# Designed miniproteins, single chains, continued (2), part 78

Each design is a single chain, and the fold is of that chain. pLDDT is the mean over its residues in the fold that is shown.

## One batch from the design tools (miniprotein)

Design m6862
Fold by ESMFold2-Fast:
Structure m6862 (fold): chain A 66 residues (1-66)
Amino acid sequence: SKEEALKLAEEAEKQGLPIGVRVEGNRVTVKAGDKEVTVEFDSPEEARAFAEEIHRRFPNAVLDYE
């Protein structure tokens, strides 16, 4: 869920871990350390919007569009 992905990003930031955000079509995967959360959206536009929201809230997150 989006909530789980945001929670992972928040916990990673608190621990100083790198945050990776991968966008693959309708899917956004947030990875930090040994954990990852994948969220599926109804459209690629919604997926990209969510990835951009994560980057806005966590500027050190690295976005990867495939």
Scores: mean pLDDT 83

Design m6863
Fold by ESMFold2-Fast:
Structure m6863 (fold): chain A 96 residues (1-96)
Amino acid sequence: MREELEREILFGVVMIALASAITSARSAESLSEEFEEEAVRIAERAAEAARELTPEQARAVAEALEELLRTMREKGASEEALERIEEAAERAREAA
């Protein structure tokens, strides 16, 4: 009940953050180091949050992380940033 509402709020916040990161990456001509660090932070926090979410919500988070990974790779993000985002996506998949 209250835990369900808190979970839905958490899911919404995570999905908004991931959507914002994906949109920012798509709009950028090139990725800054600062943006790559922020995208990784968002990805890692999303993966942690996925453990508290329902399997269906965790799956949606994993799919958004996979989309972020694809977009960051297309924009030429560092291998270190890509590996950390991929690990986050895998953790979210495990929560599903």
Scores: mean pLDDT 85

Design m6864
Fold by ESMFold2-Fast:
Structure m6864 (fold): chain A 69 residues (1-69)
Amino acid sequence: AEAEEPVTELQKKVLDTLLEAQRPLSASEIAKRLGISQATATKHLNELVKKGLVEKRVVDGVTLYSVAK
């Protein structure tokens, strides 16, 4: 079920990181930039994808994330 709810502070930092990078980033790179675990980054990225705020794509076998349009 899609429900209107605010993004968390960490999810906002993920979005800001994607915007500042000006390119798609892997969960590992986002985790490294924010000082969090890759599992935590992946969890927040998946929630942002469910909200339609982040786009997930696979390029050359690597899962990359970018801000949705």
Scores: mean pLDDT 77

Design m6865
Fold by ESMFold2-Fast:
Structure m6865 (fold): chain A 62 residues (1-62)
Amino acid sequence: MSPEEAARAVAEFLRQAGIEVSPEALLRAARDVLAGRMSQREAAERLGVPVSLVSMAVRTVQ
C-alpha cells in the first residue's frame, strides 16, 4: 500500500467517526513528523485531531 493510499484509508476511517481531515493533510503532517520538522502534538493541533490519531497515521504512512 502506498503512503497516499494509507493516508486516504485513515482519513476515510476518521471521517466515518466524525473527524474531518484530508488525506493530503494527513500525509504531509505524518511526513513532517517523521522528518523531525514538527512534533506529533503540533500536527494534532494543525489537523484538529487527537495526538493518538497522528501517532497512528505516522505508523501507517511509514
Scores: mean pLDDT 74

Design m6866
Fold by ESMFold2-Fast:
Structure m6866 (fold): chain A 61 residues (1-61)
Amino acid sequence: DLIEKGNALIKEGKYEEAAELYEKAIEEDPDNAEAWHNLGLALAKAGKNSEAAEYVAKARA
């Protein structure tokens, strides 16, 4: 499960690697709101706040 692997990377502080896994999860299932939300969170933790806000908004749509 790509989301579970991404969550493990977040716990390790590997935010950019976690974002890559969440992007792959979205590519496999674009309707997965959890993947969009977690991608936004990972990007925010990596310091990409402008991108994070966009993905969090998509997760809530």
Scores: mean pLDDT 75

Design m6867
Fold by ESMFold2-Fast:
Structure m6867 (fold): chain A 91 residues (1-91)
Amino acid sequence: ASPAEVEAALAAIRARTEALIEALRRAGASEAALEKARRAGRLAEEAARALLEDGDEERAQALDAEAQALLAEALAEVDPEALRAAAAEVL
């Protein structure tokens, strides 16, 4: 992938992470849940770099799995209906 393609992928991940953090905050998420979501976003960015810059599919999958686990923990700390309502307003 070109540097421009990598930056576009990272920008998309950052935008989605920001929208998710805003939705979580509106749903009443704790600072601990918000920090887990931020960490998940950073791991997703590293996974994208591993895949697109290094071609390292195994490392990308491992980083993405860790990101998904942290995201699941953050989401579990809020009411799913409140999160869906907040996400509809942000997205």
Scores: mean pLDDT 85

Design m6868
Fold by ESMFold2-Fast:
Structure m6868 (fold): chain A 70 residues (1-70)
Amino acid sequence: SMEDGYLDFLIQLYRAILETSKGLLEEAKKKLEENKDDPEKVARYQKTIQDLENDIKQAEADLKELEARR
């Protein structure tokens, strides 16, 4: 079984990862808006946004499972 101290560490780690990833997602969305007239840059930023949204979804699911163990 996972000890409370280790579980707390993992929850804090996943929260930090989510905060960072959400910040990167907002920056990528901003860059997409700033470059909306450049199809190559739009495609690149759309891919970055999709990758970040997938990473966030996975990390949120993992965090929910960790929090459920408290």
Scores: mean pLDDT 86

Design m6869
Fold by ESMFold2-Fast:
Structure m6869 (fold): chain A 67 residues (1-67)
Amino acid sequence: SAEEYARKGHQATMEGKLEEAEEYYEKALELDPNHEVAKEALNVLKGLSPNKLGFGSERFAEEYRKE
């Protein structure tokens, strides 16, 4: 379902796997084009360079996962 893919996209983002996160959000939008969360998240991810600049980096993911 679209919600399931959106959650997987969020999880991939937390793990620093931005490319996989984009794929999950795109699949969510294929199933539900009106999924606002997936639309906004995908927009943000596509605005980021393919470089892990801290947002979703290993260091960020490590510290974030503790909380």
Scores: mean pLDDT 67

Design m6870
Fold by ESMFold2-Fast:
Structure m6870 (fold): chain A 95 residues (1-95)
Amino acid sequence: MREATPEELRAQLERFIKSVREGIEFLESRLPTFSPDDAERVRKILEEIRKILEETEKQLADPNADPAEVLREFREKIGPLETELRRIYLEHQRR
């Protein structure tokens, strides 16, 4: 039933973290194209995402941490924030 090793889960989490960091860099590069109000909203969300990344990295530094739990918590925290960012970006593109 469960085939994922701790190493596989760590690889999955590292890939997810990299994807999120790339998304942050992309959105930061687009901030000048947003209205001041939307740019502030995006900056606040990016700040929350950075806090989540820092906490996730701290959890992974603990040798007793369960990578499956860390991955689950990371997905749960990041998911809604990524959805909101996507919504703001698409609304900006649609005017």
Scores: mean pLDDT 79

Design m6871
Fold by ESMFold2-Fast:
Structure m6871 (fold): chain A 78 residues (1-78)
Amino acid sequence: NADFEEEVELALATMQIALVKNALEKGQVSEEDIKLLEKALETLRRVLERSTNPRIQAEAERGIKDAEELLKKAKEKL
């Protein structure tokens, strides 16, 4: 089931984004957090490219925007 795999990847990327967001709020951003965001972005972009499910596509697009914004903020803190 492709949708199931995409849902799992989307959930994983969402969790990675949430972890880095929490680290940024605590002022504890690291190079590992930047790598996590870059990995999440790669995952979300693949999900967006492969998915034909409009809900999954919309969630992936939102995640990409969130991750890109966080990446900019995290890099400014390093």
Scores: mean pLDDT 85

Design m6872
Fold by ESMFold2-Fast:
Structure m6872 (fold): chain A 55 residues (1-55)
Amino acid sequence: ARTVAELAATMSDEQLQEEIEELRALAELYRKRGDEVAAASAERSIAGLEARLAA
């Protein structure tokens, strides 16, 4: 399986923004369900993608 960093390296800025938005929605859904571990994982992925977008 590809890592978030490897996937982000092949994405356009538009695709990165879309993925970040999807992950934010997913993190919110996990928090609503009480799955804090999954929410934290999604938040780490968002941080990685945002760092890639800023570079």
Scores: mean pLDDT 76

Design m6873
Fold by ESMFold2-Fast:
Formats: sequence, structure tokens, C-alpha cells
Structure m6873 (fold): chain A 84 residues (1-84)
Amino acid sequence: AALEAFLAMKEKVDGLSEEQKKKLAEAVTKIARETEPEHKDTKVSEEAAKGAVAAAAGLVAAGATGREGEIAKRILEAFEEVLK
């Protein structure tokens, strides 16, 4: 289930346009900076952002809760906004 969600999301993020990948990287960078205030200069690459979305899908499918679950849901919401 979790691995299947990860692989399915990986295929979706691999299919993103270059503009969507850029928007995703910007959105995940914002989440990282807000989630870890000590790392205000953090910048997430497009490849790292794609990986974060795939990992977030796997975590949510696995039933992750608490801080990890909330961060994963926020990353998935950012991905959904990029698709609009």
C-alpha cells in the first residue's frame, strides 16, 4: 500500500511539465522554510521536491500521524495546487 502509493505518485511527478516542476520546487521550499525556521535559507531542488511528494504519498498511505503526517499532507496539497 505505502510503496504502491509512492510509486504511483513518482509516475505522476515524473510527468509534470517544466513549469509545474518549478512551481512544485518553490512550494516545497516554502513548506521547508516554514516547517524548519532554523533553515530559512533552505532551497529545495526540483528533483528533491518530486521525491518529497512521492515520499509524502507513501507516508499518508501508511497512516503517518503527528508532525510527519501533517507535513506530508501539506506537501500533497502543494502538489494538488500545482496541477490546477
Scores: mean pLDDT 80

Design m6874
Fold by ESMFold2-Fast:
Structure m6874 (fold): chain A 66 residues (1-66)
Amino acid sequence: MKFLVTIKLAPEKAIALVLKLLGQPGVTVTKVDDDTYLVTIDMTQEQADELVAEIKSIPGVTVTEV
């Protein structure tokens, strides 16, 4: 699954979120723009849905499926 994640947070919080994503097995993060990342998730659909829901719950973060 592929998602565009826009992170409009302070730099320290943005870095922490990116590192959290990179720490997940089967997750690849590619910087697309200054505050936008392409996140590719290769895990079970249930696990992917839970991770996406967690990310969407963060104020200042927008997740769009592609």
Scores: mean pLDDT 81

Design m6875
Fold by ESMFold2-Fast:
Structure m6875 (fold): chain A 55 residues (1-55)
Amino acid sequence: EEEQKRRLVVARAYSEILVGADRDKVLEKAAKEMGISVETVERDLERLQAELRAA
């Protein structure tokens, strides 16, 4: 449940960054929305990128 919501927030952040949004601002916004650290969001984003590269 919580993991699913977090994955959706991270995927949305990744999409915004691809469109040219400010990475730091997007990560900070996602972190505040989820109540977690920016470092945690960044780690989840790196995992998502790794999964996409492995595909």
Scores: mean pLDDT 77

Design m6876
Fold by ESMFold2-Fast:
Structure m6876 (fold): chain A 98 residues (1-98)
Amino acid sequence: LAGEGAAGAARGFAAAALGGAGEEAARAAGRGAAGGGAGTAEGALAAGRAAGTEEALRAAEEGAAAARAAGGGLAGELAGGSGATAAGMAATANRLAA
Protein backbone atom coordinates (compact mmCIF):
# COMPACT_ATOMS: atom_id res chain seq x y z
CA LEU A 1 0.00 0.00 0.00
CA ALA A 2 2.41 2.68 1.22
CA GLY A 3 5.82 1.39 0.07
CA GLU A 4 6.34 3.98 -2.65
CA GLY A 5 5.18 6.90 -0.51
CA ALA A 6 7.37 5.97 2.42
CA ALA A 7 10.39 5.41 0.15
CA GLY A 8 9.77 8.71 -1.60
CA ALA A 9 9.55 10.63 1.66
CA ALA A 10 12.69 8.96 3.06
CA ARG A 11 14.55 9.73 -0.17
CA GLY A 12 13.33 13.32 -0.17
CA PHE A 13 14.51 14.28 3.28
CA ALA A 14 17.73 12.28 2.98
CA ALA A 15 18.55 13.88 -0.38
CA ALA A 16 17.89 17.35 1.05
CA ALA A 17 20.20 16.68 3.99
CA LEU A 18 22.92 14.58 2.32
CA GLY A 19 22.83 15.36 -1.39
CA GLY A 20 23.89 12.37 -3.52
CA ALA A 21 24.14 10.06 -0.50
CA GLY A 22 20.38 10.41 0.01
CA GLU A 23 19.58 8.00 -2.82
CA GLU A 24 21.59 5.17 -1.25
CA ALA A 25 20.05 5.93 2.15
CA ALA A 26 16.56 5.67 0.65
CA ARG A 27 17.40 2.31 -0.99
CA ALA A 28 18.82 0.91 2.24
CA ALA A 29 15.81 2.17 4.21
CA GLY A 30 13.49 0.60 1.64
CA ARG A 31 15.17 -2.79 1.93
CA GLY A 32 15.09 -2.62 5.73
CA ALA A 33 11.40 -1.75 5.84
CA ALA A 34 10.48 -4.41 3.26
CA GLY A 35 12.43 -7.07 5.18
CA GLY A 36 10.91 -6.02 8.50
CA GLY A 37 13.96 -4.07 9.61
CA ALA A 38 12.84 -2.40 12.80
CA GLY A 39 13.91 1.18 13.50
CA THR A 40 14.22 2.30 9.89
CA ALA A 41 13.50 5.85 8.79
CA GLU A 42 11.20 4.49 6.08
CA GLY A 43 9.04 2.79 8.69
CA ALA A 44 8.75 6.02 10.64
CA LEU A 45 7.88 8.03 7.54
CA ALA A 46 5.29 5.44 6.49
CA ALA A 47 3.64 5.90 9.89
CA GLY A 48 3.76 9.68 9.43
CA ARG A 49 2.24 9.39 5.96
CA ALA A 50 -0.51 7.10 7.29
CA ALA A 51 -1.28 9.76 9.91
CA GLY A 52 -1.63 12.17 6.98
CA THR A 53 -0.19 15.26 8.64
CA GLU A 54 2.55 17.74 7.74
CA GLU A 55 3.52 17.60 11.42
CA ALA A 56 4.23 13.86 11.14
CA LEU A 57 6.55 14.45 8.19
CA ARG A 58 8.30 17.34 9.96
CA ALA A 59 8.81 15.16 13.05
CA ALA A 60 10.32 12.39 10.90
CA GLU A 61 12.61 14.92 9.21
CA GLU A 62 13.74 16.25 12.61
CA GLY A 63 14.33 12.71 13.83
CA ALA A 64 16.51 12.00 10.81
CA ALA A 65 18.60 15.10 11.54
CA ALA A 66 19.02 14.01 15.18
CA ALA A 67 20.06 10.50 14.08
CA ARG A 68 22.66 12.02 11.76
CA ALA A 69 24.15 14.07 14.59
CA ALA A 70 24.13 11.19 17.10
CA GLY A 71 24.73 8.13 14.91
CA GLY A 72 27.00 9.53 12.21
CA GLY A 73 24.88 9.95 9.13
CA LEU A 74 23.07 7.20 7.28
CA ALA A 75 24.08 4.35 9.58
CA GLY A 76 22.60 6.16 12.56
CA GLU A 77 19.52 7.11 10.53
CA LEU A 78 18.80 3.54 9.45
CA ALA A 79 19.51 1.89 12.82
CA GLY A 80 19.03 4.74 15.29
CA GLY A 81 15.29 4.53 15.88
CA SER A 82 14.90 8.29 16.20
CA GLY A 83 12.56 7.97 13.23
CA ALA A 84 10.45 5.55 15.25
CA THR A 85 10.35 8.10 18.09
CA ALA A 86 9.34 10.81 15.62
CA ALA A 87 6.54 8.57 14.29
CA GLY A 88 5.25 8.00 17.83
CA MET A 89 5.23 11.73 18.54
CA ALA A 90 3.58 12.43 15.18
CA ALA A 91 0.82 9.90 15.92
CA THR A 92 0.19 11.63 19.25
CA ALA A 93 0.10 15.07 17.59
CA ASN A 94 -2.29 13.80 14.91
CA ARG A 95 -4.57 12.34 17.58
CA LEU A 96 -4.72 15.74 19.30
CA ALA A 97 -5.29 17.57 15.99
CA ALA A 98 -8.08 15.23 14.90
Scores: mean pLDDT 46

Design m6877
Fold by ESMFold2-Fast:
Structure m6877 (fold): chain A 80 residues (1-80)
Amino acid sequence: EAEELREKGDEYLAEGDFEKAREYYEEALRILEEELGPTHPEVARELEALGELYRAQGDLEKALEYEVEAGMRLIIHGLS
């Protein structure tokens, strides 16, 4: 399910529909956090996808926030 949502987000991103791409990526992130926990590598990958989305929109501050969050969650995962 989360993978299918990610694929839909990727399709909308390719079409330039940033709003729908974000909605699908955010729903995929929510499901992955619920199923796998907030520090799982799959969750970090969804945060990276959101970072790429915001970078494509020119929102570099948001992009950086997501990239930093993804990295921090991976560090915490490695320490657990």
Scores: mean pLDDT 83

Design m6878
Fold by ESMFold2-Fast:
Structure m6878 (fold): chain A 86 residues (1-86)
Amino acid sequence: SKEEAIKRLEEIIKEMEEIIREARELGDELAERIAEEALEKAKELLEKLKEASDEEAPKILLEAEIELGLALIALGVGKIIKRKEE
């Protein structure tokens, strides 16, 4: 449902904020920037979702999940690079 999609997208936004905090703590400026851009897009998608039909909701949610995936990949790559410095 649209209500469940909104709840999930709000959870995605919270997860992205946590990714940004972790990237910042690691000093990974590239991962922080990518995650911040993904968060901005997720917030835009949340506003679109609020105006969308139940039929459109899954597509908007999928776009938000892709943005979350991008933020997670950016953080993960940064952690791999830091491990090579050890």
Scores: mean pLDDT 84

Design m6879
Fold by ESMFold2-Fast:
Structure m6879 (fold): chain A 56 residues (1-56)
Amino acid sequence: MEKEKEDIIKGLEEADKRNAELFQKAVERGRLPTPEQLKAMEAARKGIEKVKEKLK
C-alpha cells in the first residue's frame, strides 16, 4: 500500500486551496493582484491537475 501517492495528492490539493485563499485574503487586505501572480497561480493549478491525473 502506497500512502505516499495519496499524501502527495492531498498535499497538492491543500496547497492549491491554501494558495487561492491566501491570494484572496491578500487582495482583500489591500494587495492588488499582479499579472505575474495570476499567471503563476494558473500555471501551478494546471500543473497540479496534470500531476493528479497521472497519480490517480
Scores: mean pLDDT 71

Design m6880
Fold by ESMFold2-Fast:
Structure m6880 (fold): chain A 87 residues (1-87)
Amino acid sequence: MLSEEELAEALREAAERLLAAAEKFEAEGALELAALEREAAERLREIAERVERGELSAEEALERARELEEELIRRTAEHVAALVARK
């Protein structure tokens, strides 16, 4: 339903939200979590740029974005669990 331009813009908005999360983590001293959010934001921006250039279909871009989101959630959860489990 979204055009490629609308999808690329939505992906850029998602990247900006991840950058905002990274800034919050940096302010709290959670530098490793901030790095994970920044890496994910750069990857979403790359996907958006490829959609804009016609290198990725909307379907392929959505699949890549979903996989990136799942990986970020998993890595963030693992890091938080490691911090909580420390003794």
Scores: mean pLDDT 81

Design m6881
Fold by ESMFold2-Fast:
Structure m6881 (fold): chain A 60 residues (1-60)
Amino acid sequence: SLAAEAEELLARLEEALRAGDLETAQRLMGQLSDVLKRLPSPVAQAVIDRVAALMAAAGL
């Protein structure tokens, strides 16, 4: 499902950010953006909020 794809991408994004691999993080953000366009608005917003939290935790 799209929600499962978003969860997988979020997990990979967290790993990339923890590793300081910004190139991989940028590619994953692009893939996640495509998935977000296909999710219902409230689900997409929850994912966006989680991305913001991960970025903040990484000092971005």
Scores: mean pLDDT 84

Design m6882
Fold by ESMFold2-Fast:
Structure m6882 (fold): chain A 61 residues (1-61)
Amino acid sequence: DADRQGITRLANAVLNKDFKTVAELLGEKVAEEAKKKLEEGEDPSEVANEVAQLYWQKLQS
């Protein structure tokens, strides 16, 4: 089930720097943007929340 499980998986992927999982679920551009934000010093929890929100919006669209 791609809703809650996918959101949790994406948040954990960001926290673990598993950008392959982010790319598989949201595409390479989102994965690259998340990586850039983490390298720029953005809070990992904020990046994880943003990525999870994008996935939720994709599922509802």
Scores: mean pLDDT 79

Design m6884
Fold by ESMFold2-Fast:
Structure m6884 (fold): chain A 74 residues (1-74)
Amino acid sequence: AASFSVGPGKPITAIQVKKLIEAGATEIHVPKQGITKEAVDIINSSDKIKKVIADGERTKESLLSYGLKEEKLV
């Protein structure tokens, strides 16, 4: 999986999402460790990230609980 991972076992942070957007990313893979609410807020405010790919229902529920736009969730 082409996931930009933030060191071993840590969730994706807002700073990393900003770097991914600057690098031209259109999708983000969220690992089992998850993602921060601040990172979700950046994804929601950006029109460049079109897809957020989550493994399993638990990760999807966490993303939606943080307010991720449903049209971006895969």
Scores: mean pLDDT 77

Design m6885
Fold by ESMFold2-Fast:
Structure m6885 (fold): chain A 107 residues (1-107)
Amino acid sequence: GVSEEEKKKAEELNEEGKKLFSEGKYEEAIKKYEEAIEVDPEYAEAWYNLGLTYFALGEYEKALEYFKKAIELDPEYALAWLGLARTLKALGKTEEAEEYEKKAEEL
């Protein structure tokens, strides 16, 4: 397990990444999220934010991988299930996406 100090550092890096994402600085945001998961590999929100960032870049296969990782770490993370569903819709997999949207609604 990571220390409380390492968890706080990962949270700070994640918040820096979110600020960069809001500014459209996606490559810089990715670096901050990658630094966060290096400090705390179990930080589901950082994996989710990597998924969102790759989705924004149109890198849908990478977005799926990171949303799946967030769900693996936190199966009750409704936003990660919605991110997965949204990405599947972008790939034309509408029926599969609808199943994961229902999963998110049940959480």
Scores: mean pLDDT 91

Design m6886
Fold by ESMFold2-Fast:
Structure m6886 (fold): chain A 93 residues (1-93)
Amino acid sequence: EEKERERRATILSVAAGIVAAGLDMEGHTEAAQALRDAVSAFNAGNYEEAVKHAERALEVAPESVRGLVYDFLAEAYEKLGETEKAEEWRKKA
């Protein structure tokens, strides 16, 4: 169970990085940069910064990637111990 949660967070971080590369190739440079910054902060253990960058990504991201950003926000809030906020973001995904 704990290993599955940790693996899911890792997969989501990797998926967000791949999606950011795709967004950049399609000309969504601001969304790509915000998502890359969120992934970088998350991987560094800076979960508060990861949340801020992911929220920026939501402001500029196309609809096609919003679900991924919602899942990413949920994982970042779980790492911060804010379980209630994590559940709110999961419901949006």
Scores: mean pLDDT 77

Design m6887
Fold by ESMFold2-Fast:
Structure m6887 (fold): chain A 70 residues (1-70)
Amino acid sequence: SKEQELKEKIKELSEEFEKKAKPIEEEADKYIKLGTAESKEKAKELQKKYEELLEEHNKKIEELRKEAES
């Protein structure tokens, strides 16, 4: 069914997102723990990268949902 195919594709996208996002989260956490002004800026840059990846991921899911409704 289209619904099952959609769920499978969303799962694949979520797994891809996790693979990309997890290293960024780990690196950001490391910089946060350092607690310097420089490391805080690095953590903010990594947070922006995470948000960009999340936005891209959400757009892909939205496209798949729209295609399934068509």
Scores: mean pLDDT 82

Design m6888
Fold by ESMFold2-Fast:
Structure m6888 (fold): chain A 94 residues (1-94)
Amino acid sequence: MELTNMMIGAGALLEAKKYLAAGDYESAIKYAEMAIEYAKNDPRLVAEAYLVIGKAYYKQGDYEKAIEYYKKALELDPEHEEAKKNLEEVEKAK
C-alpha cells in the first residue's frame, strides 16, 4: 500500500509541476499538497512538493508563504540548490 501511495504522490508532483509551468498556481498547490499526503515517507519528494508550493506563492506575490515553504523544503533536503536560490531571490523581493 505505501508503494502505491508513493506512486500516486509522484504522479501528483508531476501534475503540480505541469500546472506551475502553465501558470495555474491554484492547481499546482492542490496537486503538490496531494503529493505530500500520498508520499509522506519520501522526504525528497515532499521537499520537491514544498518547493512547488513556494514557487506558486512567489508567482502570486505571497512572499511570506513562499519563504515558509522554501524553508520547509530545505528542512527536508538541506542541499536543494533550487530551493536555496529561490529563498535568496524572494528575500531580496521582500
Scores: mean pLDDT 84

Design m6889
Fold by ESMFold2-Fast:
Structure m6889 (fold): chain A 63 residues (1-63)
Amino acid sequence: MKENLKKQAEISLKLAEEYRKQGKFDLAARVYESAHRMYELAGDTEGAEKARKLAEEARKQAS
């Protein structure tokens, strides 16, 4: 169960990075935030913190 959530989070990080490369920073931020939640549910505090920082950066770029 937790391993599946971690894989979903990693897929979401890749998708968010694709949106970011396209200049879709608002979509990237939302997907990074989704990944953050998945890492938290999986108990991966390191992955959660990384996704949180990426979401914050994308939101700053969306402004």
Scores: mean pLDDT 83

Design m6890
Fold by ESMFold2-Fast:
Structure m6890 (fold): chain A 94 residues (1-94)
Amino acid sequence: SAEEALQNGDYDKAIKLAEERLKENPNDARSYILLGRAYLAKGDYEKAIEAFEKAIKVSGGKNPEAYFLLSEAYLKMGDEEKAEEYRKKANEVK
């Protein structure tokens, strides 16, 4: 599965499998989170941010996990202000 590929460090395989799921189910927030996590692990922070933002959008703005991961991606980019903003959002969105 895409989750197994991510856990095994096969990030390119995880990306491919997540993208295949999203072709079938474009509103699958879980697949966007998995896609973002794979990009984050590869150091592709901009693509990770895009994926987490899509997870938030398809969740109607209610995805604490995606906000938390978005905060982590911004920290990796050195944007501490945005990281704190999204960390707070993750704790407030239920």
Scores: mean pLDDT 88

Design m6891
Fold by ESMFold2-Fast:
Structure m6891 (fold): chain A 65 residues (1-65)
Amino acid sequence: MTFEVGDVVRATRDVRLEGEPEFVIPKGGYARVVEVLDAERVRVEAMGSGAVGIADARDLERVEG
């Protein structure tokens, strides 16, 4: 699945964001893509907390409205 900056994504499992401090988006949690680093890695901002970090793209699903 190809993500773009601004996409709303949902965690398909508990997703650990790579960063300091570490943050976990629980399964079913929402985030926004703020940067696409490569095909496997995206920087996301967790909705509700505002935490920003790098997530594995395969653990995320684009929310199609």
Scores: mean pLDDT 78

Design m6892
Fold by ESMFold2-Fast:
Structure m6892 (fold): chain A 62 residues (1-62)
Amino acid sequence: MQTLREQLEKLEEELKKATTKEELQIIISSLEYLLGQAKELKDEETAERAEKLLKEAKEKLK
């Protein structure tokens, strides 16, 4: 099973390649889930990185 950081890196790469609204929505949902897990585990670094990627994904969705 991948670590939270490995999952975050995978989502970051997928976000760079995402071209459709549907792809962005899937990535946003995955990032929101990962952010929740990171906050529960008190992994502040992963949570901060996930929040930054969420902001980027939501900005692309506009």
Scores: mean pLDDT 80

Design m6893
Fold by ESMFold2-Fast:
Structure m6893 (fold): chain A 66 residues (1-66)
Amino acid sequence: MELREKAIEAAKAGNVDEMREYARQLAKELGYESEEDILLLMVEIAREAGNTELAKKFQEELEKLS
């Protein structure tokens, strides 16, 4: 199973720790090095999973970095 798929499943289950680990690994493989890029990826994964609460939390962190 692809890292993105694992991250989405973790987000659906509400397992934030697993989601962060898989999203971080995926971001590294995609060449994302900035905290902003990693947070953007986590927002998209949370949205894909339908976990609105997680998406909101990561989006708020992005706003703090802007």
Scores: mean pLDDT 78

Design m6894
Fold by ESMFold2-Fast:
Structure m6894 (fold): chain A 63 residues (1-63)
Amino acid sequence: MDKKELLQEALKALEEGDNEKAIKLLNELGEQGVDLASEAAYAVYQGDYEKAKELLKKALEEL
């Protein structure tokens, strides 16, 4: 799956409250070099879901 598809799936998982799936997808994106996805994963761990969504939307705009 390309980076854009992974970002869209991660955003959807966060919107649906599937935090486990979101974290898994965000970690995969981080391994592919998407730094904003790593920051978003950290935001999810802190319970800051709004920041995580903002970071993911920003990453999608940069692709």
Scores: mean pLDDT 81

Design m6895
Fold by ESMFold2-Fast:
Structure m6895 (fold): chain A 85 residues (1-85)
Amino acid sequence: AAESVDVDATIEAIVGNLERAAKADPLERSKLLTAAGILAATVASFGTPEQKRRAAEKIREAAKSLPEEDRQYALNIADNLEKAA
């Protein structure tokens, strides 16, 4: 067991925050994107290479629904996770 860190649940939380951010107003979106970044740092620290790549792929898919500026933020998170794998 990975001592109290469920990386798969963390990946699902990142995706959920990005999906909510796509439908949110700009202020709420900023908060959700910040939360997604914090969760992505957890995946980078505790995830396997396969989990990091899966997270990057799911984040890129969710990012398609974000505005241009916020999409770049999410894509940078995905790129960093893939490089950390």
Scores: mean pLDDT 84

Design m6896
Fold by ESMFold2-Fast:
Structure m6896 (fold): chain A 70 residues (1-70)
Amino acid sequence: DKVVYPEVNPEVYEEIKKLLEEGRFDEAVELAEKSKEAYEALLVLIGENANNPETREKIIELIVLLSERF
């Protein structure tokens, strides 16, 4: 399946990516609540990493947190 994501701000993308790599999911979700750019970056990162077995557990945790907020 082909998925097309909007182009996100590279600086915001790297910031959210770093938070996810550090396990700071609550802070990543809080930024997404306050900033549309952060929310879009978060969705792109979820999509890009959905098929990666190493990041799948982190993505599932992130989706659960988002489902409680959105």
Scores: mean pLDDT 72

Design m6897
Fold by ESMFold2-Fast:
Structure m6897 (fold): chain A 97 residues (1-97)
Amino acid sequence: GSFSFELELRPGDVLIAEVEGEEPVTVSISVDGKPVPRQAVAREGNRTLAFALVEPEDAGKHTVTVTVSGPSGKVKIRLRVGGDLDAEPVAEAEVEL
């Protein structure tokens, strides 16, 4: 599934998409439909974390899309900005894959 959020982005911010579910998933982050070039993914227990660096051209108000693929099941998506995993999410979604 894909989830889109309108966000105010600043150059050098790190977008963090946290996807929590029972099964491993693939996660990617796009800005205005274009994949973020400087992106990394890590697995931590039942969570998949995607980290994407905001480039200068991505500054301002843009649509951030989190794309999740994997086995059928419910996943919870939390999106954060600024690189702090303990910060409150700027956007959340729960979806069926």
Scores: mean pLDDT 75

Design m6898
Fold by ESMFold2-Fast:
Structure m6898 (fold): chain A 71 residues (1-71)
Amino acid sequence: RERVNLAAVAAAKELMKDVSNETASKAAATIGQQLLAGRPPREAVEEAGKAVGLSPETTERALRAVERALS
Protein backbone atom coordinates (compact mmCIF):
# COMPACT_ATOMS: atom_id res chain seq x y z
CA ARG A 1 0.00 0.00 0.00
CA GLU A 2 1.20 3.59 -0.70
CA ARG A 3 1.08 4.53 3.01
CA VAL A 4 3.47 1.67 3.84
CA ASN A 5 5.85 2.88 1.13
CA LEU A 6 5.69 6.44 2.55
CA ALA A 7 6.35 5.08 6.06
CA ALA A 8 9.43 3.14 4.88
CA VAL A 9 10.75 6.26 3.06
CA ALA A 10 10.12 8.43 6.15
CA ALA A 11 12.01 5.93 8.33
CA ALA A 12 14.94 5.85 5.86
CA LYS A 13 15.22 9.67 5.83
CA GLU A 14 15.21 9.83 9.64
CA LEU A 15 17.74 6.98 9.98
CA MET A 16 20.12 8.52 7.42
CA LYS A 17 20.76 11.33 9.92
CA ASP A 18 22.47 8.86 12.31
CA VAL A 19 23.54 5.79 10.28
CA SER A 20 24.93 4.92 6.84
CA ASN A 21 22.66 4.88 3.78
CA GLU A 22 23.17 1.08 3.57
CA THR A 23 22.05 0.55 7.19
CA ALA A 24 19.10 2.95 6.79
CA SER A 25 17.96 1.21 3.58
CA LYS A 26 18.18 -2.25 5.19
CA ALA A 27 16.20 -1.08 8.24
CA ALA A 28 13.58 0.68 6.06
CA ALA A 29 13.14 -2.47 3.93
CA THR A 30 12.58 -4.53 7.10
CA ILE A 31 10.05 -1.97 8.40
CA GLY A 32 8.16 -2.03 5.09
CA GLN A 33 8.06 -5.84 4.99
CA GLN A 34 6.84 -6.08 8.61
CA LEU A 35 4.13 -3.44 8.02
CA LEU A 36 2.94 -5.25 4.87
CA ALA A 37 2.76 -8.45 6.97
CA GLY A 38 0.35 -6.63 9.31
CA ARG A 39 2.71 -6.01 12.23
CA PRO A 40 2.17 -2.86 14.33
CA PRO A 41 4.60 0.04 13.68
CA ARG A 42 6.37 -0.31 17.04
CA GLU A 43 7.10 -4.01 16.52
CA ALA A 44 8.21 -3.42 12.90
CA VAL A 45 10.63 -0.62 13.88
CA GLU A 46 11.96 -2.47 16.96
CA GLU A 47 12.72 -5.59 14.89
CA ALA A 48 14.53 -3.50 12.27
CA GLY A 49 16.49 -1.73 15.02
CA LYS A 50 17.60 -5.02 16.55
CA ALA A 51 18.56 -6.44 13.13
CA VAL A 52 20.87 -3.50 12.23
CA GLY A 53 21.94 -2.42 15.74
CA LEU A 54 20.20 0.95 16.10
CA SER A 55 20.38 2.92 19.35
CA PRO A 56 17.14 3.23 21.38
CA GLU A 57 17.04 6.97 20.54
CA THR A 58 17.41 6.40 16.79
CA THR A 59 14.83 3.58 16.91
CA GLU A 60 12.31 5.86 18.69
CA ARG A 61 12.85 8.66 16.13
CA ALA A 62 12.29 6.18 13.27
CA LEU A 63 9.10 4.94 14.98
CA ARG A 64 7.75 8.51 15.22
CA ALA A 65 8.46 9.05 11.51
CA VAL A 66 6.64 5.80 10.62
CA GLU A 67 3.63 6.67 12.82
CA ARG A 68 3.35 10.15 11.25
CA ALA A 69 3.46 8.68 7.72
CA LEU A 70 0.76 6.11 8.60
CA SER A 71 -1.61 8.68 10.14
Scores: mean pLDDT 81

